Designed miniproteins, single chains, continued (4). Designs and how they scored, part 83

Each design is a single chain, and the fold is of that chain. pLDDT is the mean over its residues in the fold that is shown.

## One batch from the design tools (miniprotein)

Design m14868
Fold by ESMFold2-Fast:
Structure m14868 (fold): chain A 78 residues (1-78)
Amino acid sequence: MEKLIEENKETILKVAKEELKLMFPDKELSKETVEEWYKKVREEIERALEEGLITQEQADFYLKVLDAAVKLLLEELS
């Protein structure tokens, strides 16, 4: 899992930026918009798990990818 995330770091960052732009097209890329996106995506993952749409293993994976994406976005903004 962690190795897969590291190997796909550039793709994760690119996809995260595209999602942020789609969700907040009228907002600049900022720490605040990244934090809003993180909260929203995390809530969606937790809801999908609660509704039985994904497994605990899938939820854990999605959350790790999300954490990696947020870290990469915040590092680029710093």
Scores: mean pLDDT 79

Design m14869
Fold by ESMFold2-Fast:
Structure m14869 (fold): chain A 62 residues (1-62)
Amino acid sequence: MAEVEVRVDNPRGAEAAAGAAVKSGVAVGYEVDHETGTVRVTGRDEEQARRAAEAVRKAAAG
């Protein structure tokens, strides 16, 4: 398993996107720090974690 951290402007939107990634099987877990706007996404491997993190970043970008 691998983790990737992304900084987002909309942590609430990012949390929804990360949750969707877990439900669809793209990620295995996530953690959101709403104060700093940091999202940590866990994937089965580094490539999957990176793809999930990119999807979260894109969804959270205003």
Scores: mean pLDDT 75

Design m14870
Fold by ESMFold2-Fast:
Structure m14870 (fold): chain A 97 residues (1-97)
Amino acid sequence: MKISDQEVYDSLLAMSKSINKIYVDNLKKKGIVTDKEGEEIYKLLDESDTLRIKGSYLLSTSTSKEDIEKAKELYKKADKLDEEVKKLIKKSEERKK
């Protein structure tokens, strides 16, 4: 059975959103973040994952050096968003203790 690049793309987007929602809901249940903080974290995680999936899709559909460089830039932006999420969670944890 062969999986198409488009099916992989759609599946990764759906799984990413589901996992991020579960993660943020768990942070809210533990009282680590407020509902508002959780929604902001979810948005940043969704943006980060969308950028990574777009980068991966470019690499699967194009062999041009320009698209490879564009994919690298998308991954770099995603890494920055992930670091912002980590800082927000740490600040919220420190507030609770």
Scores: mean pLDDT 79

Design m14871
Fold by ESMFold2-Fast:
Structure m14871 (fold): chain A 75 residues (1-75)
Amino acid sequence: MEEKKKKIEELKEEAKKLHDELASKLSPEEARKLTARYVGRILLALGHLVDKDYEGAIETLEELIKELEELKASV
């Protein structure tokens, strides 16, 4: 489904941008923790994509973005 694939790519880019912005503002230790969480969520979304579960991939990425935005508000 082309629209869902495009949305997934857009969400991946948004999550990467938020991660990179936050990691640059955090201490090295907190940045490593953030990167580990980010990578774990991206791998989970990739797992959904392999199974062609586009809804699961979208949900995983939207949850990641929400968590990153909440972190941005606190730093």
Scores: mean pLDDT 83

Design m14872
Fold by ESMFold2-Fast:
Structure m14872 (fold): chain A 67 residues (1-67)
Amino acid sequence: TIKSSLEPQEKLVLNGVEVTLHSEMAKLIKEAIAAGLIPKDANIFAAIEIAQMFSLGQPIDPSALSK
């Protein structure tokens, strides 16, 4: 079933920061954390970037987190 209104959202806490994200993004972040790709002390912005790269099958570049 296709939805064209507000998409489902989930709350996620990472490095002490609570954010509300698109549910698919929150799931990707949780999967990337489970895969060991996101450090437990990473901020939410870094987590989103890593999750997107993971979703696209791209190699994770740690240098992108410090730039």
Scores: mean pLDDT 68

Design m14873
Fold by ESMFold2-Fast:
Structure m14873 (fold): chain A 96 residues (1-96)
Amino acid sequence: SEDRRRVEALIEKMQKYLDEIAPTLSPENQALLKRSYESVLAIIEELTEELEKETDERKRAILFTAISLHIAGVVAEALILKKNPDTKESYLTQPL
C-alpha cells in the first residue's frame, strides 16, 4: 500500500542514521540500541497495519503521528547513548 511505502521510507531514513551512530557506541550501548530498534519496529508494524485499515482522517493522522514519534524516539536514544557512554539501560524498552 501507499501508507506502507511511506512508513518504509521513514524506517529507511532512520536505519541509515543508526548505521552511522551505532559503530561509535560501546558494545553495551550498541546492544541496548538494537533492542530498542527491534521493539520499535514491532510497534511500527502493528500501527502500520492499523493505518492501512483506517478510513477516519483524524485516526489516520494520530496513527501516522505515533509512527513518526516512535521513529524519532529511537533516533533520540541513539544520540543520548552517544553522548552518555556510561548509560546501561534503554528507556524505550523499560516498563512504564
Scores: mean pLDDT 81

Design m14874
Fold by ESMFold2-Fast:
Structure m14874 (fold): chain A 67 residues (1-67)
Amino acid sequence: GEEHARKGGEAIRAGDFAGAIEHARKLAELGDGATAASIAWGVRETPGASEEAREEARRVLEEALAA
């Protein structure tokens, strides 16, 4: 869980929103919905994120908040 949290944060800082979303989904699968939601929210709040990345982050937020 912690490795995916760390890599997700690093991916956002690097502008790798697809990687950040992947790590957020892995965290949700591991039951860490709070950290998954935090990473997905980070993607949505980043001004440089594409509309596609924001839509995928929204889906991760919905999945994480349902857990």
Scores: mean pLDDT 78

Design m14875
Fold by ESMFold2-Fast:
Structure m14875 (fold): chain A 101 residues (1-101)
Amino acid sequence: MVPALSAAERAALASLPQEQQQIILKGLAKAGEILDDAIRRGASPEEIRKAGEEAAKVVLDAAKEAAEKLKDPEQAQNVLNAGEKYAAGILAFADAVAAAT
């Protein structure tokens, strides 16, 4: 499982329009599936880190898609910043799991 969103991250996500929330949540779900698959099949530490990089890219791509649908540059930047934080959390989780393997 991907790390649970912090209270601050959940609040930031909830401040976004529903369409942007749905795009990001779908990206997070797909990222979780990528990491869960690698972990469950007993992937090597290097393979788990690569799965984390792939999962992080999925979240960043979702944030970019959500941001492109916003007309307000400030709201678009807030979406991109949230995506970067989620991606960093995914990479940290993958590294921690790889180190424990």
Scores: mean pLDDT 78

Design m14876
Fold by ESMFold2-Fast:
Structure m14876 (fold): chain A 79 residues (1-79)
Amino acid sequence: MSMLAQDIRSVQKQVDEFTKLAKERNDQESLELLKQARRLIDEAEEMLQRGADPKEIILLLASASVLLIKVIVRHKVAE
């Protein structure tokens, strides 16, 4: 669905932006979390392209979003 594609794209953009920032700061822990988030969001995009079950795609998107939130918390509060 178009809405789900937009959500996936939004998470991908945030992962790319925070990956650039983590590289500039040499934050290896954030880079590992972002690598995992990228894998999950790329899998969600592949499933969407194949017409897979939206529930499974949403679960992958949610999992990637949780990892991204962990990176944001580390970046903003240093924990």
Scores: mean pLDDT 81

Design m14877
Fold by ESMFold2-Fast:
Structure m14877 (fold): chain A 85 residues (1-85)
Amino acid sequence: GDDKIKQKLLDFANQVGDIVEKDLGKEKGQEVKDKLVSAINNNDYLKFYDILLEAAEQLSEDSQLQVGELYQRLVDEIQGIRGAS
């Protein structure tokens, strides 16, 4: 249930942080990761999405596509978990 969804969100935050690190360096990658994790822990999904969009705008076109594909996978996985209930 909720624990699986939280784990998927945290895994996604780590993957986005790694992509941001590749494009913008370790400090920015860690900053974005920490902000995403904070939003997840506060159940603030609007803030989560705002942080994601703000970070994505600063990335290369290829990295933006990769983040978009990861986000679509995240949404599909969360819907699968909720649908199994």
Scores: mean pLDDT 84

Design m14878
Fold by ESMFold2-Fast:
Structure m14878 (fold): chain A 89 residues (1-89)
Amino acid sequence: SSVEVSLQVARDLLGVAIDITRSLPLPQAVKDEQIANLEEAKKMLDEILSLGDVGAQIGKALIQEQSKSKTPMSVAQVKELVKQLKEEL
């Protein structure tokens, strides 16, 4: 589905962002925090993708929720929404 493709692209882009962050001339503590957040987001997308059709429904709901706001959802907000959607679906 187009949703599954979008989630796969997002996961791949998170991997690229992690690699870029490792190469940036930033303080190590800043890099470690950013990489940890990106790896947590990537792990979440991997878990969603592993759910097949349920994962596609979760992905669609996440895209719909994100489209309501110009501010990106935090990893914690995404985790809570995924938990709620798993219980509903």
Scores: mean pLDDT 75

Design m14879
Fold by ESMFold2-Fast:
Structure m14879 (fold): chain A 80 residues (1-80)
Amino acid sequence: MLEEADKLFDKGREAFKKGNYEEAIKYFEKALELYRKSNAPQTKIAEVYLHLGKSYAKLGDLKKAQEYADIAYELLRSTL
């Protein structure tokens, strides 16, 4: 359900705010899986990818950060 995915996404954002970036990534990955299964809007899926990219950037994994940012930009471009 989208509601369950939203709760996981919110938990990811709270973990990110507290500086718990590895925990944030786990919540964002779980939210992404549920959003995909629930046919969530591409804009919501892109938002999750942006938060994954920001979390990896905070951990110093710039390669993964760029990969997730690229996925998010492509998803946002395809919603036009």
Scores: mean pLDDT 85

Design m14880
Fold by ESMFold2-Fast:
Structure m14880 (fold): chain A 95 residues (1-95)
Amino acid sequence: SLEDKIDKIIDLLNEAAAKLAEIDPALARVLQQVVEGLKEIKELSRKDPERAELFARFHVLAANAELYVAARQNPAIDKAWVDEVIDKLNEIMKS
């Protein structure tokens, strides 16, 4: 279900934010803001699943862009790990 997909994305982003908290606190905060937005979208999915899926897709795109850019700017961030997180987020949305 869309709700299950959103829960998987939230879990993955929370894990990423926790790992980044000391390395890039600003990025960790951005990912936490995306998680809060996704929680609101999860509630929307019970009323309007089509709009909720579109909004979830945009939130995932925003998180992917932030992760991608930060990995290029901060050498302390493991680029291979970031690419794996982005791939997992995209695979959940594709399902």
Scores: mean pLDDT 89

Design m14881
Fold by ESMFold2-Fast:
Structure m14881 (fold): chain A 61 residues (1-61)
Amino acid sequence: SMDEEKARLIAEALTALLSPEELARLSDADRVRLARQVAEMMKLEVSDETLRRAVALALEA
């Protein structure tokens, strides 16, 4: 789906900025906030659910 594709793109950008270990040290709120900032820089309009999916994918990287 388009939402899953957007989540993957955001996850790839997150893993370019922070390792999964570094991302894991952040609070859940800070991880979602960072994912939102990344999505905004990429000009992607996404729901909070898609941002949480992106964070989950980045933590598995």
Scores: mean pLDDT 85

Design m14882
Fold by ESMFold2-Fast:
Structure m14882 (fold): chain A 91 residues (1-91)
Amino acid sequence: SEERLEEIAREFEELLSSNKVVDEEKVEELLRRAVKEMKEAGYSEEEIRKLVETMAAAVARARATPADSEEEIKKRIEEEKKKALEILESL
């Protein structure tokens, strides 16, 4: 439902904006919940993949420090995308 997707989006934004270390287990939980709700809502495989990649990029950027180069940030984005897509393929 739209309400569940909005709840997941809010939890994800709160996770990324927190002053705490971004919890990998919580990221995986929210990703799995988002994929499930999107599938139940009738979103296409392409739309789900695009959201998964967008979420992964946001996680990588949230974990970046001021000492990280743009090249290092891009590498982390690709690593997080790969991990997120592997989770998607497991569902």
Scores: mean pLDDT 80

Design m14883
Fold by ESMFold2-Fast:
Parts: sequence; structure tokens; C-alpha cells
Structure m14883 (fold): chain A 120 residues (1-120)
Amino acid sequence: RMSIRQIIDQRMSEFQQSIDDVIQGKMSTEELKKVGDKFLGLVVEAVRIAGDSNDIELMQHVADVLDQAVKSLNDGSQQTTDPDTQDMLQQMATILSFYSSLLNDGIKNNDPRGAAERVL
């Protein structure tokens, strides 16, 4: 069985590839949304596990992965000239940035459980 951390890293790699594919016109925004929904679903599950176990290291890892995803989405939005693609990437970045801020607040306050409750 893969660890939750390894599964998150794999899903982030898949999401990064899908962002690149959309920018290159190899994938639709609708397909990217499906990949993003799967990624967010796993993030939510990892946050639940971190909160339930009071695991600050797992919560930090999830926050770091979200920050990486936000950067990739923002960088991608600057690389595309298609307004619909730009809007989708920016909307995704805004949502993931909000979740990252909640996790980072919980990490700063040494309260992974409270952070998980605000995300979930």
C-alpha cells in the first residue's frame, strides 16, 4: 500500500501534467476540471487524516503541495492567451490558495485538527 504522502505526490504530478497539456491544447478545460476534482478530493482526504491524527508534518506536506499547485496554475495562466483557459486556471488557483491559507494558519497555530475542521 502506498502512503497517503506518496499518493498526494503522484496526484500532484498528474495535475501538473494536465495543466501543461491544457496550455499546449492537448487537453480540454473540462478534462482538467475532472483531474482537478480528483486532486482536490485526495487533498480533502489527506487533510482529514492529518486533522484526525494531529499530524502537523502531513498537513505541512499537503500545504506545500497546494502551494506548488497554485504556482503551476498561476504560471500556466500567464503562458496561455486563451481567455477561457486563463479564467479556469485562475479560478482553480484562487480555490487552492484559499485551502492552503487555512492549512498554513493551522500549522502556525499548531492546530491541525482545527484547520481540518475549517477545510472540511
Scores: mean pLDDT 87

Design m14884
Fold by ESMFold2-Fast:
Structure m14884 (fold): chain A 80 residues (1-80)
Amino acid sequence: SRKDELLKKLKEAVDNKDIEKLKELLEELANDPSISEEEFNEIAEEVLKYAHENQDDETVKEIAAVVEEVVKKRTKKLEE
């Protein structure tokens, strides 16, 4: 599924500690009209869980900060 393909790319960005790529992928997901709020939140949670299980604490904090930033930007856009 598209969700599984996107999760795979997000997990690859986590594995590579590519914070910029992770942010780009999350921002594209946040702006994709085919991705519901529920699906986006599930993807964000899965990314955070994967990072926590596979990365050091400092990298997890950086990833969590990026995820929170993208979630907040998406929520603000939907407040209208």
Scores: mean pLDDT 79

Design m14885
Fold by ESMFold2-Fast:
Structure m14885 (fold): chain A 72 residues (1-72)
Amino acid sequence: VFKVDYSELTREQKKELIKKELEVLKEFQKEVEKERNLEGKFITGYELSEEEREELMKKLKEAVEEFKEKNK
């Protein structure tokens, strides 16, 4: 289970990080919908394949690491 440590961040930084994570989630959803030739049907995390879930977690981890590097 991928778990993000928010304890090192200020309230404002947590808010910005959450916004970035939501952007990553929205972009990933659009990519999955395009790949599956869907018409914009909402896909929950529970409906993702294991491979798609791993890719999403990787993208989220990279976004979190980038955010932490920029805010050192």
Scores: mean pLDDT 65

Design m14886
Fold by ESMFold2-Fast:
Structure m14886 (fold): chain A 67 residues (1-67)
Amino acid sequence: SAADLAQKGGAGAAAGGDEEAAKLGARSSIYATQGNNEEAKKYAEEAAKKAKDPVAKKLLERSAQEA
């Protein structure tokens, strides 16, 4: 799900020290769990743009596609 991918991508970004991407990914996950797909997609796309870790970036891009 978009929420699961945003949570995993955000956690990956946090583990890599990318705090901004981690915060945006967490926010995307919260919106996705609330059914707010438009905000979830927006925050996942922003998180993906800021993510420096390739794996975290891929997960966040996938989250945006599924939202």
Scores: mean pLDDT 80

Design m14887
Fold by ESMFold2-Fast:
Structure m14887 (fold): chain A 109 residues (1-109)
Amino acid sequence: SENKKKILELLEKFQETVREALAAIDAGADPATVRALLDEMEKIFNEIIKELSKIAPQEEVDRLKNIVEREFAKVRAAIDAGAPPEELRHVLLTAASRVILEIKKIIEK
């Protein structure tokens, strides 16, 4: 469907932004740069939510929102605490992987 196609395009963009954030962390970018990339990921996620709301039950959308809020709060906490690059990479990758898997579960139904 057109909605699923749009979600897949947004998911690809989300994955690209995750790769950019991981590269920034590995390059030793300042916390403001990493926060800006996390903000872009959340912006893309909100666009995915708009499209998912057209094709998925509200309960599944709300569950996904709660997962993302918790996972991204962990990433922001790590940035704010000045976590070393290896820890920040791990927290970000764990959060992003969970978000991607939960979105795929919804669209593969």
Scores: mean pLDDT 88

Design m14888
Fold by ESMFold2-Fast:
Parts: structure tokens; sequence; C-alpha cells
Structure m14888 (fold): chain A 93 residues (1-93)
């Protein structure tokens, strides 16, 4: 299924980087210029990204959900999502 394919790709990213999901989103948030997120916000961001990938949510809906759970601007959430999608693209290659 598309959900199983998305999960396999996410697992490959985590294995390649040697990181947990929360550690990965913490690093990507930092790369996007987002600082000061709590552990709860990082976990919510991780759940949001995994859910978006497995459910096939649009880019726009994913950005809106990330902005809501993290409290960052939509522009910051877009950069954060772009970095996550770039990791998935690298794992797919």
Amino acid sequence: SPAEEALALIDRVLEARGLSGVELVGRLAREAGIRGLSTEQLLDAWVTLVGAATLGLSREETVERLSRVTGVSREQARRFLDLFLAELARAAA
C-alpha cells in the first residue's frame, strides 16, 4: 500500500541517519531555523509528518498542521516540510 511504502521510506531515512523520529525532526527543525521547540512539539511534529506521508495529505494541509502543532509560521513550516521531503527523496534514490 502507499502507506506501507511511505513507512518503509521513513524507516530507511532513520536507519541511514542513525536517528529516532524525534531526533530527526529536531535536527530538521534546527536546519529550517526553528529553535526552542519542546519535546512535546517535536513529537507532535513527528506524528504529523508520518501521518501526512502515510495518509497522502497535500503539501498545504501538512504545512497547516505543522504550523498548528509547533506554533511556528506557515513559512517556517514549509521550510521544515521541504527538508523532510528532501530526506525521503534521498532515501528513495
Scores: mean pLDDT 86

Design m14889
Fold by ESMFold2-Fast:
Structure m14889 (fold): chain A 74 residues (1-74)
Amino acid sequence: MEPSAFELLNEIWRAAEDNAPLEEIEALVRRLIEQEKLSPEQLRALLDMLIELTTNPEARARLEEVRRRIEAEL
């Protein structure tokens, strides 16, 4: 059973908060892209929203780095 887009977004946010490796966070984001067939613009909007909701500076930095890596490949 595939998780909902909301469940994947929550998992991405939790992984960042729990100090997960960047590769793990990136894999979750790639899963979200594949599952929801997101355009680069839609992905940017979702990640921007998630970063805005993140108050932990370490988690925020991890999400910003993952966003940067994925945007470089789009």
Scores: mean pLDDT 79

Design m14890
Fold by ESMFold2-Fast:
Structure m14890 (fold): chain A 85 residues (1-85)
Amino acid sequence: MTPAELAELAAEIERLAESLSGLRREAGLLYAEALRALAAGDREAAKEALAEAIRAEAEALGLELAEEELEELAERAVEHLEAQA
């Protein structure tokens, strides 16, 4: 996935998130932020935004994740997105 494709995907997810509410909207907006950070080459900002997006989605599902679990999931998500580039 190229930086341009990441930016386009971020814009699409942001538009979809705008139609949602509460934690689902928050998770979508944070995921879009993470994709834009990756498109800009800011891996650490992308990982932080992904961890926050995963936490918001987990809370929406009634799940409690430990901070270490959030960090591991965010790291894997960034690695997978980088592998698609």
Scores: mean pLDDT 81

Design m14891
Fold by ESMFold2-Fast:
Structure m14891 (fold): chain A 64 residues (1-64)
Amino acid sequence: MKKYRYTFPSLENAREAKEAVLRAGAKAELDEENVSVIAEGKNAAPAVTAAMIRNEVLAEVEEV
């Protein structure tokens, strides 16, 4: 399964996205230096999307 990096405007948003992915039962790691979350799993993308909508922020997405 492909891994994706989601880069957020703030560390707070990145931490919330990580928690959302973990609650959804997917894998997520916080990269504090790059203000991003690396997520993997079927539920990861929907969880990050829900977190973005809830916090009214957009993340930059790239496949890693």
Scores: mean pLDDT 82

Design m14892
Fold by ESMFold2-Fast:
Formats: sequence, structure tokens, C-alpha cells
Structure m14892 (fold): chain A 97 residues (1-97)
Amino acid sequence: MNPMEQLLEKMIRRLEEFAEELRKLLERIKNGEKVSIDEVREKILEAEILIGMARIVKGVAKRFGDASEELLKKLEEAIRRVEELIRELEKEIKKLE
């Protein structure tokens, strides 16, 4: 595996791990647990930074042909999963404000 594909696989793993953290946070909020709004906002910011980095890496890999189509598709699916969780968290925060 070339270095770009290794970076993409690491990015996919990080996005999937972060999606699980966001999902657990969302579940806690929906179950009526008291969660810091500032903590949720910080997690959303961290997620958006990670998505931004992932999109840059994807763009470079696609432009240079350094990654398989299947790997690029997995990365996009992981990005969309995190973006959906961010939208759900923002919706829940708006109800708490």
C-alpha cells in the first residue's frame, strides 16, 4: 500500500472512531442526560476540522491518482456519517438553548 492509501485508511478509521463518540454523545442528550453545551460545541468543532482535513487529503489523492476508487468511496461515506451526526447534535443543542 502506498503512503497516500495508508493516510486515507488512517483518516477513515479516525472518522469512524469520532462518529462513534458523536453517536454516544447524541444518545446521552436524547436520553435526557445533562451534558455541557460547550463540550458538545467543542466536539462539533473537532469533527468539522477532521472533515476539512479528510476532504483536502481526498482531493489530493484523487488529483494524483494515488488511491483506489473503493478507498475514496469509503472516505466519503465516513465523512457523510460524521456530517449527519453533527447536524443531529446541532439540532439537539438548539432545543437546549
Scores: mean pLDDT 84

Design m14893
Fold by ESMFold2-Fast:
Structure m14893 (fold): chain A 70 residues (1-70)
Amino acid sequence: AKEQLFALLDELAAAHPELRPTVETMRALVEKTGDNDTIASVAQTVRETARQLGLEDLAAKADELIAAVR
């Protein structure tokens, strides 16, 4: 789950490099806590951001991860 979220964060940063500082902050939070609630919360943020940017495939992957950790 955590490794899958890191892959989604990397994909978001690659698509929108201006979001790299935000992605690094999210990665640090997940690495610090490591729990499924934090993973789900960060994945939800990635999903909403991806939807706003028109990254439909990334949003779908984030939805799948949220379902997997709940």
Scores: mean pLDDT 81

Design m14894
Fold by ESMFold2-Fast:
Formats: C-alpha cells, sequence, structure tokens
Structure m14894 (fold): chain A 71 residues (1-71)
C-alpha cells in the first residue's frame, strides 16, 4: 500500500541517508550499499548465492533486486 512506501522511504532516509523518488529505488540503493560493504569485508560469490536463495523463499521481490545489483 502507499502508506508502506512512505514508511520505507522515511526509514531509509533517517537510518541510511538515502533519498529516492520511490521506495523501490531507495531499497535498491540501500542494497547496493550493503553489497559494496560486504565485498569490502571479504564476502565472496558463494555467500551472495546463499543470501539470494534464502531471500527468494521469504521475499522474491527483494531477491530480484539483490540479483540485479549483483549483475
Amino acid sequence: MAAEEEEILRALREVAGIEAPTAEEALREYIRRLVAKALEAGADRAEFDKVLEELRKKDPELAEMLEEVLA
């Protein structure tokens, strides 16, 4: 619902300083930052594959965003 999108945008702005026109864009930017930090910390492809498998079971849309960021 629209109210959920507003809450996500507000949370991402307050917690991570991410500003975007939609919740989907804000979440994509947040995921991109998390992936970059994980790679800097030494995460490898196998770790991301495991995360994708878990996310696809719980939240397929979020898994798709992560897969696109990793491409």
Scores: mean pLDDT 72

Design m14895
Fold by ESMFold2-Fast:
Structure m14895 (fold): chain A 102 residues (1-102)
Amino acid sequence: LINQARQHLNLALAHIGRGVHYLRQGDYDGAAYHADLAVRHVQLALQLAQQSGAPQSALDLLQQARRHLQRGRDYALQGDGDRAIRHLGQAGRLVSQAIDLL
């Protein structure tokens, strides 16, 4: 369970990086697509972490990361690249911190 949660979080980080890359290129639809994939991977990791009895601090970081990914996706769909980049960047930091606690 924990190793599978970490695998999903690494996939979420890869999609966050692609989303940020697409935002920098002005491809907001591509960015929103990758942000949505990152949300799905964080959600799967959160479920696996909960089932494995992960620390509450890791679960809280993953919940915060998911909210930032959702906001980043929504800002990308609205054409607000600056806010989208900030939220995806914050989500990436929170996901990395959660991996260190799992």
Scores: mean pLDDT 95

Design m14896
Fold by ESMFold2-Fast:
Structure m14896 (fold): chain A 62 residues (1-62)
Amino acid sequence: SVEEARKRGLEAADAELERDPTNIDAAVQAGVKAAMDAGLTPQEVAEVGAEIRKRAEERHAA
């Protein structure tokens, strides 16, 4: 499902942030790759990437 694919993207991004919390670009790339592999469309993948970036930036601002 789309929700499962999005969850995979977010989990991949979280794993990358555990490795390097400052490398938001790497987290976005990992999440985007996982979402694409799970079968999301380019627009859905872009939404996942934007969500990952927003969450990572909010985490650093707190």
Scores: mean pLDDT 80

Design m14897
Fold by ESMFold2-Fast:
Structure m14897 (fold): chain A 91 residues (1-91)
Amino acid sequence: AEEEVKEFVKELLAKLPPFSTSASSTIPLSLMKKLIEHELGFEISDSIWEAIEEALKESGVDPNRIPSALVPPLVEYFKKNKEKVKKKVEE
């Protein structure tokens, strides 16, 4: 799950239009987490968020300035992979 998420994020960053450093086009990781989990109606595993943060850093992306264009594809990815990414209360 973590490896697949890292690859997906890196692929999205490679396929997006040139990265905008404009404040209006970027959001911090804390806001991204809140927006995605709100849209999904469930919490994502901490290990998945760690994998995303690592993929962003490895791609040269500041976790305080993440392209907001990543939010819709990540929401769709998490909807399709709910069982792999959802935070489990028992674990």
Scores: mean pLDDT 74

Design m14898
Fold by ESMFold2-Fast:
Structure m14898 (fold): chain A 70 residues (1-70)
Amino acid sequence: MSEKEKATRAQVDRAMAEAEAALRAGDYKRAMEILRQIAQLLAQNLDDASLEREAAKVQARFDAMLAEAE
């Protein structure tokens, strides 16, 4: 809805792609740091409803990435 919300989602998508690339390269620590930054961005920039939905999406993506990395 808002320009800020749209920009936040775009930034999360870019950061998610970077975290995925880091995991594929075997840089687990970097991937974890990026995912932590994504969680912080979501908490600071989204309302409660959007935060809950996006947090669930990030959690599912993180779990999938972690399973592939291990």
Scores: mean pLDDT 72

Design m14899
Fold by ESMFold2-Fast:
Structure m14899 (fold): chain A 74 residues (1-74)
Amino acid sequence: ARELDLLITSSMFAGLALQVEKGVDVVEEAARRFVERLPEPPKELRVSKTSSPLINGVIELAAKKLGSKIVVIE
């Protein structure tokens, strides 16, 4: 769960930054890829305390696709 937060805030965006330059919806694409890589949905998605609308959008969309609860970790 904590490792998933790190993935979203760093490694996931590192690769997707290039796709934003091509006009790709990074929020939708990041959420879709994140969901597809999990073998089973977690009950909770844990995220760092961040007010970034981009990161929050990805996490909210992924949680909806997985049926998971969002938990903010500080």
Scores: mean pLDDT 60

Design m14900
Fold by ESMFold2-Fast:
Structure m14900 (fold): chain A 83 residues (1-83)
Amino acid sequence: MEEKFKKIEEAIKKGEVEWENEDAKAAMLLLISLRPRGETLRDWMARIAAAHPFRTPLEVIEEEIVRKAKEIGVELDLDAVPE
C-alpha cells in the first residue's frame, strides 16, 4: 500500500493526473498525507468525509480516485486494510 501511495503522490506532483473533481483530488491528497491504517480505505474515507465539507457525493469521489490511480498503473482496493 505505501508504495502505491508514493507512486500516486509523485504522479500528482508531476501533474500527470487530470482530476475531474477537486474534492476527489483533495481526498486523495489526504489519503497520501495521512496514510490510513487499521481500517479499510472505504471506511477511512467515510470518516474523513464526515469531518470535511466535500460537496461531491462520496461514491463519486471514490470512483474517480480508483479510476485515476488505475490510469497511472496503480490498483487501489478500497476494501483493503493498509498497514
Scores: mean pLDDT 75

Design m14901
Fold by ESMFold2-Fast:
Structure m14901 (fold): chain A 69 residues (1-69)
Amino acid sequence: MKEIIADVVKDFLINKLKVSEEEAEEIKKKILNAKSIDEMVNIIVDTLNKLNVSQEQKNELAERIENAL
């Protein structure tokens, strides 16, 4: 589960938000090291907020995660 979410987030960051491979991999590692679902969600939310992601892009990521699970 956590690995699937981490991979989906990494792919979204690189392909849709044009984040570097290095930075996206670092975020993936943070998700994989999360100790709870709440911690994982906080990592994702903090990342999207730092990148100033639109609500439309947040909804697209949420849909991709749901479809991967």
Scores: mean pLDDT 82

Design m14902
Fold by ESMFold2-Fast:
Structure m14902 (fold): chain A 85 residues (1-85)
Amino acid sequence: MERMQQLALSIPRSVLLDLLDQYAAEHKDDAQKQRQIAAIRQAIDAAETDGQYISNVIELLRVAAEAHSLDQMLQVLEELVQKIS
């Protein structure tokens, strides 16, 4: 839990949105992934505080991981945080 919160907070919103755009472009033919990515973008854009941002991102990433739909996104986020740190 704490590690995921720290990873999400370490990533600028603009960088996370760019990653989501890249995944959307790679999966144009996958309607389910397109809907999931759109929901994540909306949750990020709707967050007014860092607390809301982390809560929304962690919740969506958890749901995506359980569905095995966006596991690759978690790996990319982890690598990106390591590069920034």
Scores: mean pLDDT 60

